# Designed miniproteins, single chains, continued (4): the designs that were tried, part 107

Each design is a single chain, and the fold is of that chain. pLDDT is the mean over its residues in the fold that is shown.

## One batch from the design tools (miniprotein)

Design m15717
Fold by ESMFold2-Fast:
Structure m15717 (fold): chain A 86 residues (1-86)
Amino acid sequence: SEIEELAKKLGLELTEEDLKFMESIDVSGIKNPNGLKVALLARRKNPNIKMEELEKITGVPKEEILEVETELGVKALVEAVEKVLS
């Protein structure tokens, strides 16, 4: 699996929670969905990981990783607010 190969290159051991996280990511319009999923997982597990290293290993532009990471953060906040208002 491309996901497993990329995870190994980043020193990540995939858990069931990690697989569920990657499955929850909306990759509509993304040129490299597997690379993006692994890059976002790596950022979640190690926020100090260098964006340049993620770009080199996954082939996903660092700007795209940052954009989708920001969108996921906004979505999580919106969903949390909607649950409180319901």
Scores: mean pLDDT 80

Design m15718
Fold by ESMFold2-Fast:
Structure m15718 (fold): chain A 55 residues (1-55)
Amino acid sequence: SKKEEALKIIKEGLLKQKEGLSPEESQEIGQKLLDLGFSEDEINELLAEAIEEIS
């Protein structure tokens, strides 16, 4: 599903952030989620969900 794909992208981004995520990489992740059809609010919801799953 689109949600499942988005969660994978976000989790990958969070792992990279621990290792030093660049501003360009952060923007790429955000753009990918927008391209999947998620709004900014939906992206924030998915981010919270991904953090719960990896914490």
Scores: mean pLDDT 74

Design m15719
Fold by ESMFold2-Fast:
Structure m15719 (fold): chain A 94 residues (1-94)
Amino acid sequence: MKLEVELKDLREGEKATATATLTEVQPEAFAIVLEIYIGGKKEVSSGAPANQTVTAVSPRVLKAGEVVTAKGYVILKSGERLPLQAEKKARVVP
């Protein structure tokens, strides 16, 4: 299976939005967790069932020059986290 993480275009005055989708979902996959970090600080964590897209939105608006990182990981039905992680990083533009 493959975890895909996407960051929408990051603009000052807007909130950060990220999505994560699991491609080729295996039967043991339970959930996707997606976290947004701004300047290295975790701002939000969102989850969805493994067969759905998870969307995370930052609680605050962005400032130009900030670095946003979206990190996704998969939880198995056993409760174990897969070592599979996907990450997207981008700098906020004016």
Scores: mean pLDDT 82

Design m15720
Fold by ESMFold2-Fast:
Structure m15720 (fold): chain A 74 residues (1-74)
Amino acid sequence: LIDELEEIILSRIEDEEKRERAREDFRTLRRVNAETPLPDEVILSFAEDVARRYLSPEKAEEAQREIRELIERH
């Protein structure tokens, strides 16, 4: 789940500095999740927050659509 969410969001970030910041945010999420497993809802909320922070509104909406499709497959 986290790996797929990271790929969906990072693939839509064109600015390398923003991409590296988003990657660090996901590294933090993985660390926290490894120590205390997070509910899927929390992981999804985090990913949506990262998308809103680093993507344009249009790209964030694209990412949200792909995330919904990912959830339907899990």
Scores: mean pLDDT 80

Design m15721
Fold by ESMFold2-Fast:
Structure m15721 (fold): chain A 85 residues (1-85)
Amino acid sequence: SMALEEAAERARRGAKESYEEAKKSKTVEEAIGALLRGIGAVVDGAIEASRAEGLPFKEALEYATEAAKEELEKAVQAVKEKAEK
């Protein structure tokens, strides 16, 4: 599915950017902001794919989340590290 592939690419890109920003963040608040932007990219990609090809939102979200999972997990770890001072 072209729309799922586009959603996956968009989600992965957003998640990677969020991890890089979170890693460079000086505060927990900045790192959380970066993580939230990454999550937003996954959700936006899923909405676009669902609408473009009439795919169930759940399926599109699961596909986009799986593509972004590794980078999002790294972003979460970066947030945790900032939270520990």
Scores: mean pLDDT 84

Design m15722
Fold by ESMFold2-Fast:
Structure m15722 (fold): chain A 63 residues (1-63)
Amino acid sequence: MFSDSTISAIVDALVSSDFEKARELLASHGLEPTDEQLLEMRELIVSDPENAKEVLREFLERL
């Protein structure tokens, strides 16, 4: 569903704490994450930066 470029953009937004941009990107794909879910996604990718894209994809599949 998500392109690699879209996942990369969301990872970059979350890492920079740009939750507004992350929410906008997710909304363009029909997802409405809560502030709590955005924080959880950021914490997960920051804790595993080598697998940030993979971790984010797994989280989004559970939304």
Scores: mean pLDDT 82

Design m15723
Fold by ESMFold2-Fast:
Structure m15723 (fold): chain A 92 residues (1-92)
Amino acid sequence: MSPEEVRAHLAAQRARTVAEELEILRRERPAEAEAAAPLVEEAADLLAEAHLARYEGDEARAAELEREARALAAEVAGLVDPALAEEARAAV
């Protein structure tokens, strides 16, 4: 597998990790988890588009989409838990 494929896969995994942590926290903090859910879905979609852009050779587009996804992940973390905010920030 190529380094580009590995990087795209890692970025997608970061969004999934945030979603998984939200699912765990939803049982204890459902209102905050509900507010974060659409942002998590949006971040995952952006990462999927970034992955496709890289395969098409559009690295600039892929980088822009990844940056937007990371911003959403950080916003999600801030809504749910400060510890998740630190994790999301480290995801870049």
Scores: mean pLDDT 67

Design m15724
Fold by ESMFold2-Fast:
Structure m15724 (fold): chain A 100 residues (1-100)
Amino acid sequence: MLSEEEKKELIKELQEKYKLSEEEAEILLKILEVQAKGFQLELENRLTEEELTKLIIEILKLLKELGISKEELEKILEYLKKEKFPEEVIKTVEELIKEL
C-alpha cells in the first residue's frame, strides 16, 4: 500500500507522537496496515470470516512482537471467548500466551 518513502515518514511520525523506538513504530505501522486492509475488504464487501480471522491473527502476532504482556493477552483471550470468535483465533492467542 505505502511506498518505502511514505513508510519512513510514517515511522518517524509515530516515533515522535508516541515516543516509540524505530522497531516499535515499524510494528505499529504493520498493525495499522492490517487494519486498513480489513477496512478496504469491508468496503468492497469482500470481508469474509476467513479474511477477518487471518487479519485478527496477524494483528495478535504483531502485538506480541510489540511486547504485549501475558496479562493483556489473557484479557484478550477472555474477550474473544465471550464474543464467540472463531476457534483458530482463540487457539492462536493460547499459543502466544504459552510462548510468553
Scores: mean pLDDT 75

Design m15725
Fold by ESMFold2-Fast:
Structure m15725 (fold): chain A 70 residues (1-70)
Amino acid sequence: DAERIEEVQKRVKEAVSKGITQEDLEEAAKELGQSVEFVARSVMKAAFGDPNLTEEEIKAAEKAVEVAEK
């Protein structure tokens, strides 16, 4: 869904501008059972407006934003 990808990109750009920490990425990775590198890459792809985000990359970017907003 293009609207979901656009919303994730917007939220990630806002969260990155406010400062997503390494600890936020590590917590998101732990909750998802993914690597920190995968979560960081997913966040970067969303922040740079990549339209080809996979479902797992969308989930990783969303989780990183949720953790950063806590």
Scores: mean pLDDT 81

Design m15726
Fold by ESMFold2-Fast:
Structure m15726 (fold): chain A 87 residues (1-87)
Amino acid sequence: MEEEQLKRLEELLERQRRLAEAGEKLLKEGVTSMTGEEMREKVAEVLGVSVEELREFEREARELSDNLSEEVRELIDKKIEEILAKL
């Protein structure tokens, strides 16, 4: 079960990293005055996905975050402890 949670966390982090890269690119292009819908469309274009896929991903990521918030935090804390123990 924890291995499945770790895999989902890795997938979530990779997806969030790609969203951050897309957002950084839009910010770099001076996109500060777009509507929320226009911004979502541009983010989807940069990611190479449809607006519907982006919206579903955002919903899934939020539900996953809500359901796994305690488990994800505990997993992160354990990883930090493992790193500190090796020092």
Scores: mean pLDDT 63

Design m15727
Fold by ESMFold2-Fast:
Structure m15727 (fold): chain A 91 residues (1-91)
Amino acid sequence: MADLSEEKKKKLEELFKKAKEVLEKIARGELTKSGLDALIEAGFSKELAEKIVNIVQEEIAKAKEEGETDAEKILERILEKIKKLLAEYLS
């Protein structure tokens, strides 16, 4: 019975959408709490939320070293790495 792969794809899309919404709020400066707390409230485990926050911090640091100031490009790099992390987590 049933495509386990389709259920995993739907779960990946749902988790990615939630992560993207939190990160877009961080990028707009709309959060009054830490990104870690926001991810946990969105339904991520503490371990997964910490991994996401680490990706954000690493990509921001790299962007500063490269002189990249385009927030949209930085966000796209972060989202690509998070999507890969979520795909691995659901494997």
Scores: mean pLDDT 74

Design m15728
Fold by ESMFold2-Fast:
Structure m15728 (fold): chain A 110 residues (1-110)
Amino acid sequence: KEEALKELGLTLAERFPVFRTLIEALKEKHGISMEEAALLFLEDFLGVRVEELPVPISREDERYRELFSFLVAVLNMPEDLAERLVRLLLEEGDFEGAIEVIREYAELRA
């Protein structure tokens, strides 16, 4: 679980410059490793502690809505991919599946 979350955070940093900037800023601010900064970023990004995943969440939940809105509006992700990613991250705790969705989306944008 922790290794998959580190991989997820690092994948986000690799594929999206905005996330790389945020994770690097956390690394510098706290004097921690890139992997540790990625975990800290994920807790803030998901709005929940990583130990509490998966969480009982619905489309009506504020955390679901905020994360979905960020993926669509800020990252320009198609709504169907954003919905899948939010479910994998919050509802299912399938971080390996989330990494695959992120990689597929990044390849489509290249």
Scores: mean pLDDT 74

Design m15729
Fold by ESMFold2-Fast:
Structure m15729 (fold): chain A 85 residues (1-85)
Amino acid sequence: SVRDELLARARELLAEIVALDPSLEPLAQELMGLLEDPSATPEQLYAAMRRLAEAVRATGDPRLEALLDELERVVLQLALLRSAE
């Protein structure tokens, strides 16, 4: 399904982020857990994504920024699918 493909892509992107900066692993694990949790609120998803984005921006690494940009698009698509019947 489109949802399963997007979840797989989010997992791949988060793995790439952690490979580049292992210190981001706890934030990546938090976000992935929320994406896989059907009870997670939009506020929880937004807060976790914001924390990861702030940490990525603090590194100044353009490779991490590119991965974050793609991850934000994937997470937005997953959030929209959650709102659909």
Scores: mean pLDDT 85

Design m15730
Fold by ESMFold2-Fast:
Structure m15730 (fold): chain A 72 residues (1-72)
Amino acid sequence: ADELLEETRAKLDEVIDRGFAEGLSDEQLRKEIFKVLSEATKKLDISDPDVQARLAEIAREANARWEEKRAA
């Protein structure tokens, strides 16, 4: 579980970085982010509260990174 959560965090960071580098629209970037999170929830035991908490933390970090890049 932890390895998949760290992989999800890395994928979100890469999607955000690549999206801004390639000039993706906010709509396209949202779809890419949603795809990564959706695939993660299919593979994770979402009934585990520790997994839910870690995934929520990763999502908050990704959102902060996205807002920082939008503000720049």
Scores: mean pLDDT 77

Design m15731
Fold by ESMFold2-Fast:
Structure m15731 (fold): chain A 60 residues (1-60)
Amino acid sequence: MSLEELIKKLEEMGKTDEVNEVRELLQRAADLLNAGKIDEAQRVMDEAYERAKEAVEKAE
């Protein structure tokens, strides 16, 4: 399941706080990419994915 699919699933489940947390991490990753900090952006993206995945798994 892609990160986009995980976010959509969380939105459909009404997990607004979790969606907002993941979106903030994605914005941070975008800022890091624009600054050329590729390794840091990758770590933040991995964190966003794990947070979304755990939230979905706990809600199922």
Scores: mean pLDDT 82

Design m15732
Fold by ESMFold2-Fast:
Structure m15732 (fold): chain A 83 residues (1-83)
Amino acid sequence: SAAEAAIRAAHAAVAAVALSYREEAQEALEAGDEEKLREVARRILERSIEVLEAARAANADLPAAVAALDEALAVLERELEQV
């Protein structure tokens, strides 16, 4: 369905955000730089939220996609409050 395709695309885009920080996160981890690791985690969460907000806006006509993306946004926003 269109909603399932939209949800899958949004999840793939979020995964791509995490992958874009993989090297920076790995370097921080190897250096034992907890401050840098937290900073990287925060940036991943902030960019992932932006990606999901854009996906929600692009798929506003698909109620099932909006509902699933709102759930994903709530999870990421809660995680961001903890970093």
Scores: mean pLDDT 90

Design m15733
Fold by ESMFold2-Fast:
Structure m15733 (fold): chain A 101 residues (1-101)
Amino acid sequence: MTDDELYDRLIEALDKLVEHLRKTSKDPELVEEFERIAKELKAILDAMRAAGVRLTDEQREALRTLIEVMEKALKTPLTEEQVRDLIAGLRRWVEALRAAA
């Protein structure tokens, strides 16, 4: 899988998870917070792609793991606590990617 294919797969997983949370979550404010962090992460990924940033092998493996976790989450309704944990995980990714730029 190329880095571009990983970026595309991650963006697709984020978009699908936003739609899944809109259907399954009972907390619209929590869904809105997830949508905000997903939008910020997608903006960073688009900027990295435009800059031609290459992922390390460790970053590629970590991103594959994140994608798989999100794809698995699409098959099950998430609890409020699980959504907050996922938001926290995505915020850490945003911070790590910004620090690497």
Scores: mean pLDDT 78

Design m15734
Fold by ESMFold2-Fast:
Structure m15734 (fold): chain A 84 residues (1-84)
Amino acid sequence: LAGTIQTEAGLDAETAEVIAELVENDGEITPALADRLRNVSFSDRVKAAAYLRSIGRGDLAERLEKFYEDLGVKDLVEAVNRVT
């Protein structure tokens, strides 16, 4: 699966493994997977979501996008709290 994702989505091997795990977990983001997802570049996030939609897993693409939206909100809140 990871090898297929790497080739078809144009992702690096590490990012392809992370997305393969998300697919195998049916969208469940474990703490370990969350740590790995945080390290995925913005461009690879876009490619991963596009790939998931291309294979009919738009539900997983939405879960992935929501994870990064929630992460962005948390990072903003933490930045504000460090200033105040």
Scores: mean pLDDT 73

Design m15735
Fold by ESMFold2-Fast:
Structure m15735 (fold): chain A 100 residues (1-100)
Amino acid sequence: MTVVELAKKAKNADEAAGAIVLAASLDKEAFEAVLKKIQELTGKEIENNSPALLEALKTLSLEELIEVAEAGIEAAKKAGNKETLEALEEALKKLKELAK
């Protein structure tokens, strides 16, 4: 099962947050972009690891999770990591569906 398939199967914001962390973990630039965006939104320093990132994402609103996914997508596009990009785009799609 790919990270893209995990993102497609996300049924709620917490599962979408998990998919964002896994997708970002495949690309250093995407991981750093996601981490930076979470720190900007929370005003808190977050440890540079996947468990800390996941716990921080679970505290964010749906709108803030959308902003984090968009930041990760921008970084993944620049890095050329197609798997990370596709997984983050699927997570963003799920978050937007949940926000309606």
Scores: mean pLDDT 85

Design m15736
Fold by ESMFold2-Fast:
Structure m15736 (fold): chain A 67 residues (1-67)
Amino acid sequence: AVEAIVVEAARRGAPPDAAGAALLRAFEARALAEAAGLSADDPTLPPLVQEALRLIALGRETYLASL
């Protein structure tokens, strides 16, 4: 859910208001904090989990680039 929100926000650009931007940054921070304990390159993780971690990272990069 969080990674989907981050990716969608990045795809659409920045949210239209400061409150929305703050909320999306909070979701991004949460997703990154949760991902910090995991690596997308860890071969022991299921492929779906590895893809989710990559999408979180991609969403972060594209969202930050839109700022």
Scores: mean pLDDT 56

Design m15737
Fold by ESMFold2-Fast:
Order: C-alpha cells, then sequence, then structure tokens
Structure m15737 (fold): chain A 64 residues (1-64)
C-alpha cells in the first residue's frame, strides 16, 4: 500500500537525519582540532541531496 511505501521512505529519511547529526558533531570536533572538514562536508552534501530526493518521493506517494 502507499502507507507502507511512505513508512519505508520516512524510515530512510530518519536514518539519514541521524547520520547528518553525527556528521555535524564530527565536523565541530574536526574544527576544534584544526582538521580539514572537506570529506565531512562532501558526505553531508551527499546525504542532504539523498534526503531531498526521498522527501520528494514521500510527497509524491502521499499526494497520490
Amino acid sequence: SNLAKAQALNDELTKLAKEMVALSKQKQAAIKEGKDTSKIDEEMAKKLKQMQDLAKQLQAVMDA
């Protein structure tokens, strides 16, 4: 059903949101230690795009 698909998409969004929080904490630690954040920034940008794509899919399922 569309509800089951919406639940799966929401679960993936929740996982990505938790990963983004973890990356944000890693970035703050790296800044504090004077380390390069480029790899963390790339991972965050990639996950943000994935979250945006999943959110659009969720909206489409809910609007159908």
Scores: mean pLDDT 86

Design m15738
Fold by ESMFold2-Fast:
Structure m15738 (fold): chain A 87 residues (1-87)
Amino acid sequence: MMSIEEIAQKIIDAYHTKSNKELLQTTYNLLKEYHKATGMSLDQIYQQISNVIQEYLRKGKISKADADAIQSVVLAAVVMLKLQENS
């Protein structure tokens, strides 16, 4: 099973290498599979990924604009998954 740090890294890599549509699809699929595999709440997954992104920002590995954009995509994926669970 992938760690939260590995998931965050894959999202960051997708942000730099993929289209916006592929980034959202990659993020959605990673969060969906992690949620199913662990039973961890989507809010907890979002918070832990957000913490990794903020750590990358502190270490100068990504810009503030990159961090904000990536967190927005993660939040969008979380909202989409929550809407599916309430169907």
Scores: mean pLDDT 85

Design m15739
Fold by ESMFold2-Fast:
Formats: C-alpha cells, sequence, structure tokens
Structure m15739 (fold): chain A 91 residues (1-91)
C-alpha cells in the first residue's frame, strides 16, 4: 500500500487508543446509569466491537502490528468495562 494509506491506519490506531482511554476515564466518572447513559453505553459498545474486529484485521495484515495489538488491548479493556456496567445496571 501507499505510505499515505499506512499513515492513515497509524493515525486511526492512535485515535482508537485515545478514544478507548477517554471512554475508560468517562466510565470512572459515571455515578448513575440512567436510560440516557445506557443508550450511550450500548452505542459505544457497538462501535468498540466493530473497531476490535478492524484492529484484529490490521494485526493479521501486518499493518503496524505492535500499535494494532496495543489498540486491540485498549479497545478490549474499554469494551469489557462497558459490558460490566451494562450487566450491573440491567441485573
Amino acid sequence: GSSLRRQRVRESLEGVIRASQETLRWLDAVREVDERTREELRERLRVFREVEEWAREQIEKGVHPELARRALEEVRRARERIEELLRRAEE
């Protein structure tokens, strides 16, 4: 692929790491899981599941594999935290 395509993937992976870390910080600040918060959690969960699959594809293709593995780890951490909060709120 072109250097531009590889650079865009790198920027996207770095963005995924930042978004995952920002989500974890937001989740740490959540005191009440109201209906609006549940809807936001479900939407973020959907997006993070798609991003997790995309990051796995980058690893498989050998595109920035070290950065992609780090992005996958951060996405999984955020996803698991969202799933835990949703489980506690629905039970």
Scores: mean pLDDT 85

Design m15740
Fold by ESMFold2-Fast:
Structure m15740 (fold): chain A 55 residues (1-55)
Amino acid sequence: MVSDEELTQGMAEIAKAVLLLDPEMRPLIEKIPRDAMELPVVDADGNLKTRKLVP
């Protein structure tokens, strides 16, 4: 929906501004998206599995 596009655009601009101010934070920010793409999900057996949010 429209909110998702607006959120993505806002977050992208904020991330760019932060990276411009502190380029030292770039490697940390790059690691976060990769981990965020794999959400930990607990199945019925109690096993921890990861599932991608983006294909």
Scores: mean pLDDT 55

Design m15741
Fold by ESMFold2-Fast:
Parts: sequence; C-alpha cells; structure tokens
Structure m15741 (fold): chain A 91 residues (1-91)
Amino acid sequence: DSGEVAQRLSDLYEQLADEAERKGYSQSLIDALRAASDALRGSVGSSMDQVRATVQQSDDNISSTSTPEQSRELATKFTSLAVRRIGDELD
C-alpha cells in the first residue's frame, strides 16, 4: 500500500529531524528533514513510483544541507529504519 509506505516514510523523516535537532545539527538540515516528512505526507494516495520520486528528491535536498559525515549517519539510520518498518513494500 503506497499510502502506508508514504506515511511510514513521513514518520521516519520526522524522527530524523527530531534527532538532528537534539544533536544540534544546522537549521537548514532540520528544515530539509521536516520538508521531506511534509512532502511524503502529501504523497499519501499517490502511486509507489511517485512516492519513490519524492524520496529521491528529499534525499538529494538532505544531502545538499549536511556534511558528508552527517549524510552517511542519517542515510545509514534511515536505511535501517526503512528496511525494518517498510520491508513489505521496499526491496
């Protein structure tokens, strides 16, 4: 269900934004993570291809606002959480 995938991804980006805020990361990175969460909430009811396109665009925005080290940390955590939470939809 693409709507369930979009909602779970939105929740994951929100969780990452909260963690970035607790770690004192830049406001631009926190804003990018929250924008990703908002974009995925707006993708509820869209096709899986559209959800994947939204994830790709969000990942590009997050990477542009983070250091290479922060980007690797966030990508690793996101992948781990996404695989565990959305395993039925994502390969």
Scores: mean pLDDT 71

Design m15742
Fold by ESMFold2-Fast:
Structure m15742 (fold): chain A 70 residues (1-70)
Amino acid sequence: SEEEFKKIQEELRKYAKEKGIKVDDGAITAIARASQGNLERAKELLDLAAKAGNGVVTSTIARVIANARA
């Protein structure tokens, strides 16, 4: 649902802040969509993207990681 999608985006932003990961809006959206409503999956994808981006997750990096793991 749209509400669940929004909650995952909010939780991802909090998680990124807690871990010191820099994210843009496109990165959060791409990872949230790829997670299929699963918050733990979304966090896993963000961690993988952060490793690939050396702590900076752009929409491009997020889309590459999300597509490879879909």
Scores: mean pLDDT 83

Design m15743
Fold by ESMFold2-Fast:
Structure m15743 (fold): chain A 94 residues (1-94)
Amino acid sequence: MSPVQEMRAMLDELRAAGASPEEMIAAAREYVERLIAEGTPVEEIEDVAVLAYTLVAEHAAELLAQGRISEAEFERAMALMVERLRELGKRMRA
């Protein structure tokens, strides 16, 4: 399975199990750390990170629309994800 397919399968499973956006962000970060440690090409890591952002954002937006999380909880999850992406971008430029 490609890293992009593995990330999608993992996050889809977490979403189906009722995981929080924060739990999905933590799992996505752990998977990306493994890809970096394995020497995965930067372009593939970027594709995986973009997919993770999209799936977490969609899940958080759906929970907000359903009234299952507050706007403040949504903003915290999105801020956490942006910070994780910023950290990753700095490491990939080094």
Scores: mean pLDDT 84

Design m15744
Fold by ESMFold2-Fast:
Structure m15744 (fold): chain A 87 residues (1-87)
Amino acid sequence: MSQEEKEEEAKRKLYAALTYAKRGDEKGAVEALREAIKLIEETEFSKEALEELLKIAEETLRVAKENGMEKAAEEAERVIELIKEKL
């Protein structure tokens, strides 16, 4: 899989997590966030891709906190910290 394909896959996973969080599906959000963490840990991304992923992860954290989804919020915070370490 190319770097571009991995960047798009990570973006898809974070948008899936955001969608699950908005629907109140904490289990779906947590699973999608964990898959995103794995992709971000294993892949070197461009600064622009990391900045886009950070925006989606921060929105996911906001929605998870608003919906009382503690586990999804914890995983979203892990995504945010991981991205910030790579920026």
Scores: mean pLDDT 84

Design m15745
Fold by ESMFold2-Fast:
Structure m15745 (fold): chain A 103 residues (1-103)
Amino acid sequence: LPDLARKYSGLPDVPKEKFDEAVRKAVEAMNKARELAQKLGLTDEEIRLATAYAIGSVLKELGAADAFANAVKSAGHTELADAIRRGADEGLTPEEAVERVKA
């Protein structure tokens, strides 16, 4: 997230206050999804997927879901990029993100 916050800090159409709020929401969503997935005994890969689904909805609020997903895909993480897009499209909560991966 810190590296990503630096990358998106230069977006001309996103005020700093809105960006900072969305980053906080993304961190909260990630931490909640990660904690729930760990409690259910999910694998490290499933935890990463649940986290990606959970942050997608927050990134949609910034209009940044596609840009972020494309960056993740370019870094070689296609499954995580797809999870971010689906989380954004479906507006998944952390609980719903964990259920999606569990199934």
Scores: mean pLDDT 74

Design m15746
Fold by ESMFold2-Fast:
Structure m15746 (fold): chain A 101 residues (1-101)
Amino acid sequence: SSLIKELKKAIEEIKKDPKNIEAWKKLLTTTKELIKKGELPEELKEELKELLHLYLEKAVDPSLFDLVLFVSKYLGDEETVEFTFEKQIEEGIELIKKAVS
């Protein structure tokens, strides 16, 4: 499908620049759509788990948290789920501190 081509393109963009948040948004959004359609190839699941670990090292960003949680829960990547929940809590606390200060 065209979505699989878009997914592969996003993977290549991330491999060139792992800090490119827009490439991560494309990857995660395309993966979510493939999951919803039941079209995510089994062969890509392991590569996607490896990419989520790269996300943890290079690309943790609040704009990605909802997409990362959706994809990591589907893939059974409990480490990425736990880390992302902890980061959402930390971000929420920081926003409260700024509102009170």
Scores: mean pLDDT 83

Design m15747
Fold by ESMFold2-Fast:
Structure m15747 (fold): chain A 95 residues (1-95)
Amino acid sequence: MQTVANSASRVMNNRDNPRVRRSMDLISQYGTALENGDYSSADRYFRQLVRQVQDISRTDPVMATDLLIVASQVARNAGDDDSSQRLRQMAQQIS
């Protein structure tokens, strides 16, 4: 089973990859929007993140899974349990 710490470490070690960096930026923007109560922006960033992760999963399913686990933790910390659960389910389907 993937741990959040292991997933976060692998994502950080690959931040020089433009696709990983873009996904990290989207996760950060998504989390900030949720914390600010900007649900319209959060929904937009979530959709962009899902598309990026689906593209990454075709070449690097491990990285796609790691990004989803990190995003799931961000959603949970912001109180979005439904999105956190959905992201975890997507990670399980890829891994």
Scores: mean pLDDT 83

Design m15748
Fold by ESMFold2-Fast:
Structure m15748 (fold): chain A 72 residues (1-72)
Amino acid sequence: SELRERVERLFEWVREKLEEMKTASPRERAILEAVIGIELAGAEFEAELAGDEETLERVREFTREVQAEIKA
């Protein structure tokens, strides 16, 4: 679906930002973490509005993985 394609592109972007965080300053990492959180929350909200349960669960699972990676 169109929503699924947008969500997969967002996941790719988030993976790129996680790589950038490895060489970023503490302040830059904090900003990247905040932006990633906002973008993922937006995707979750869009999936909820669409009633796309499969995409919603995928966004939630990816968000948990990202949060774990940032805290590691």
Scores: mean pLDDT 88

Design m15749
Fold by ESMFold2-Fast:
Structure m15749 (fold): chain A 75 residues (1-75)
Amino acid sequence: SIEEEIKKKREEIKKLVDQLSAANAEYRTLQEEYKKDPSKKPALDAAQARVDSLAAELRTKINELKELEKKYKEK
């Protein structure tokens, strides 16, 4: 079961890395748009919140993976 949990956690991390990469790209695009158009502020704030949320979730999943790997490797 621990092996299955490790596999699931690795897939969750992979998806979060991809989502965070996409969210960072969107955030950077909106930062440039906001410099020219103040009406983009709500979109920029939403993009920042999404980046922060995904980064926090990624850290949590990485820590969970480390704990599972410790149990699996008996260390």
Scores: mean pLDDT 85

Design m15750
Fold by ESMFold2-Fast:
Structure m15750 (fold): chain A 64 residues (1-64)
Amino acid sequence: SSVTDDEIRQAVDDIRRAVLSTILKQQNIPLTADQALDIIDKASREKGRPLTSEEADKVINEAS
């Protein structure tokens, strides 16, 4: 992949962290954005596809 692909991936990851940090604070979930990303990435690998927002919220809330 080109340098542009790496930059897009980094920007997407930064957005994911920012969004997750906001959701975690809003729902008072005692996880860091990085911990939540690890949980989501593991579940995504198990499904072989990206999680929906609902699925992501569910796995984060169950992982405490």
Scores: mean pLDDT 74

Design m15751
Fold by ESMFold2-Fast:
Structure m15751 (fold): chain A 61 residues (1-61)
Amino acid sequence: GDMEAERRLLEALAHNRPAVIRGPAAVLARLHANADAILQSFDRPGARIEARPDALVVTPA
């Protein structure tokens, strides 16, 4: 579900862990569109969120 993808993204950033997050394309696109705001809220300027066709790839700070 959409909440699961968001939860996994926030969990990875909260713990500064690498992650590959899968979910519906529309949900992943929305999360990626908000990536800068999300990274700023977790104070992770060195972390990255990369869009893939079927996933978001989180690289820790």
Scores: mean pLDDT 79

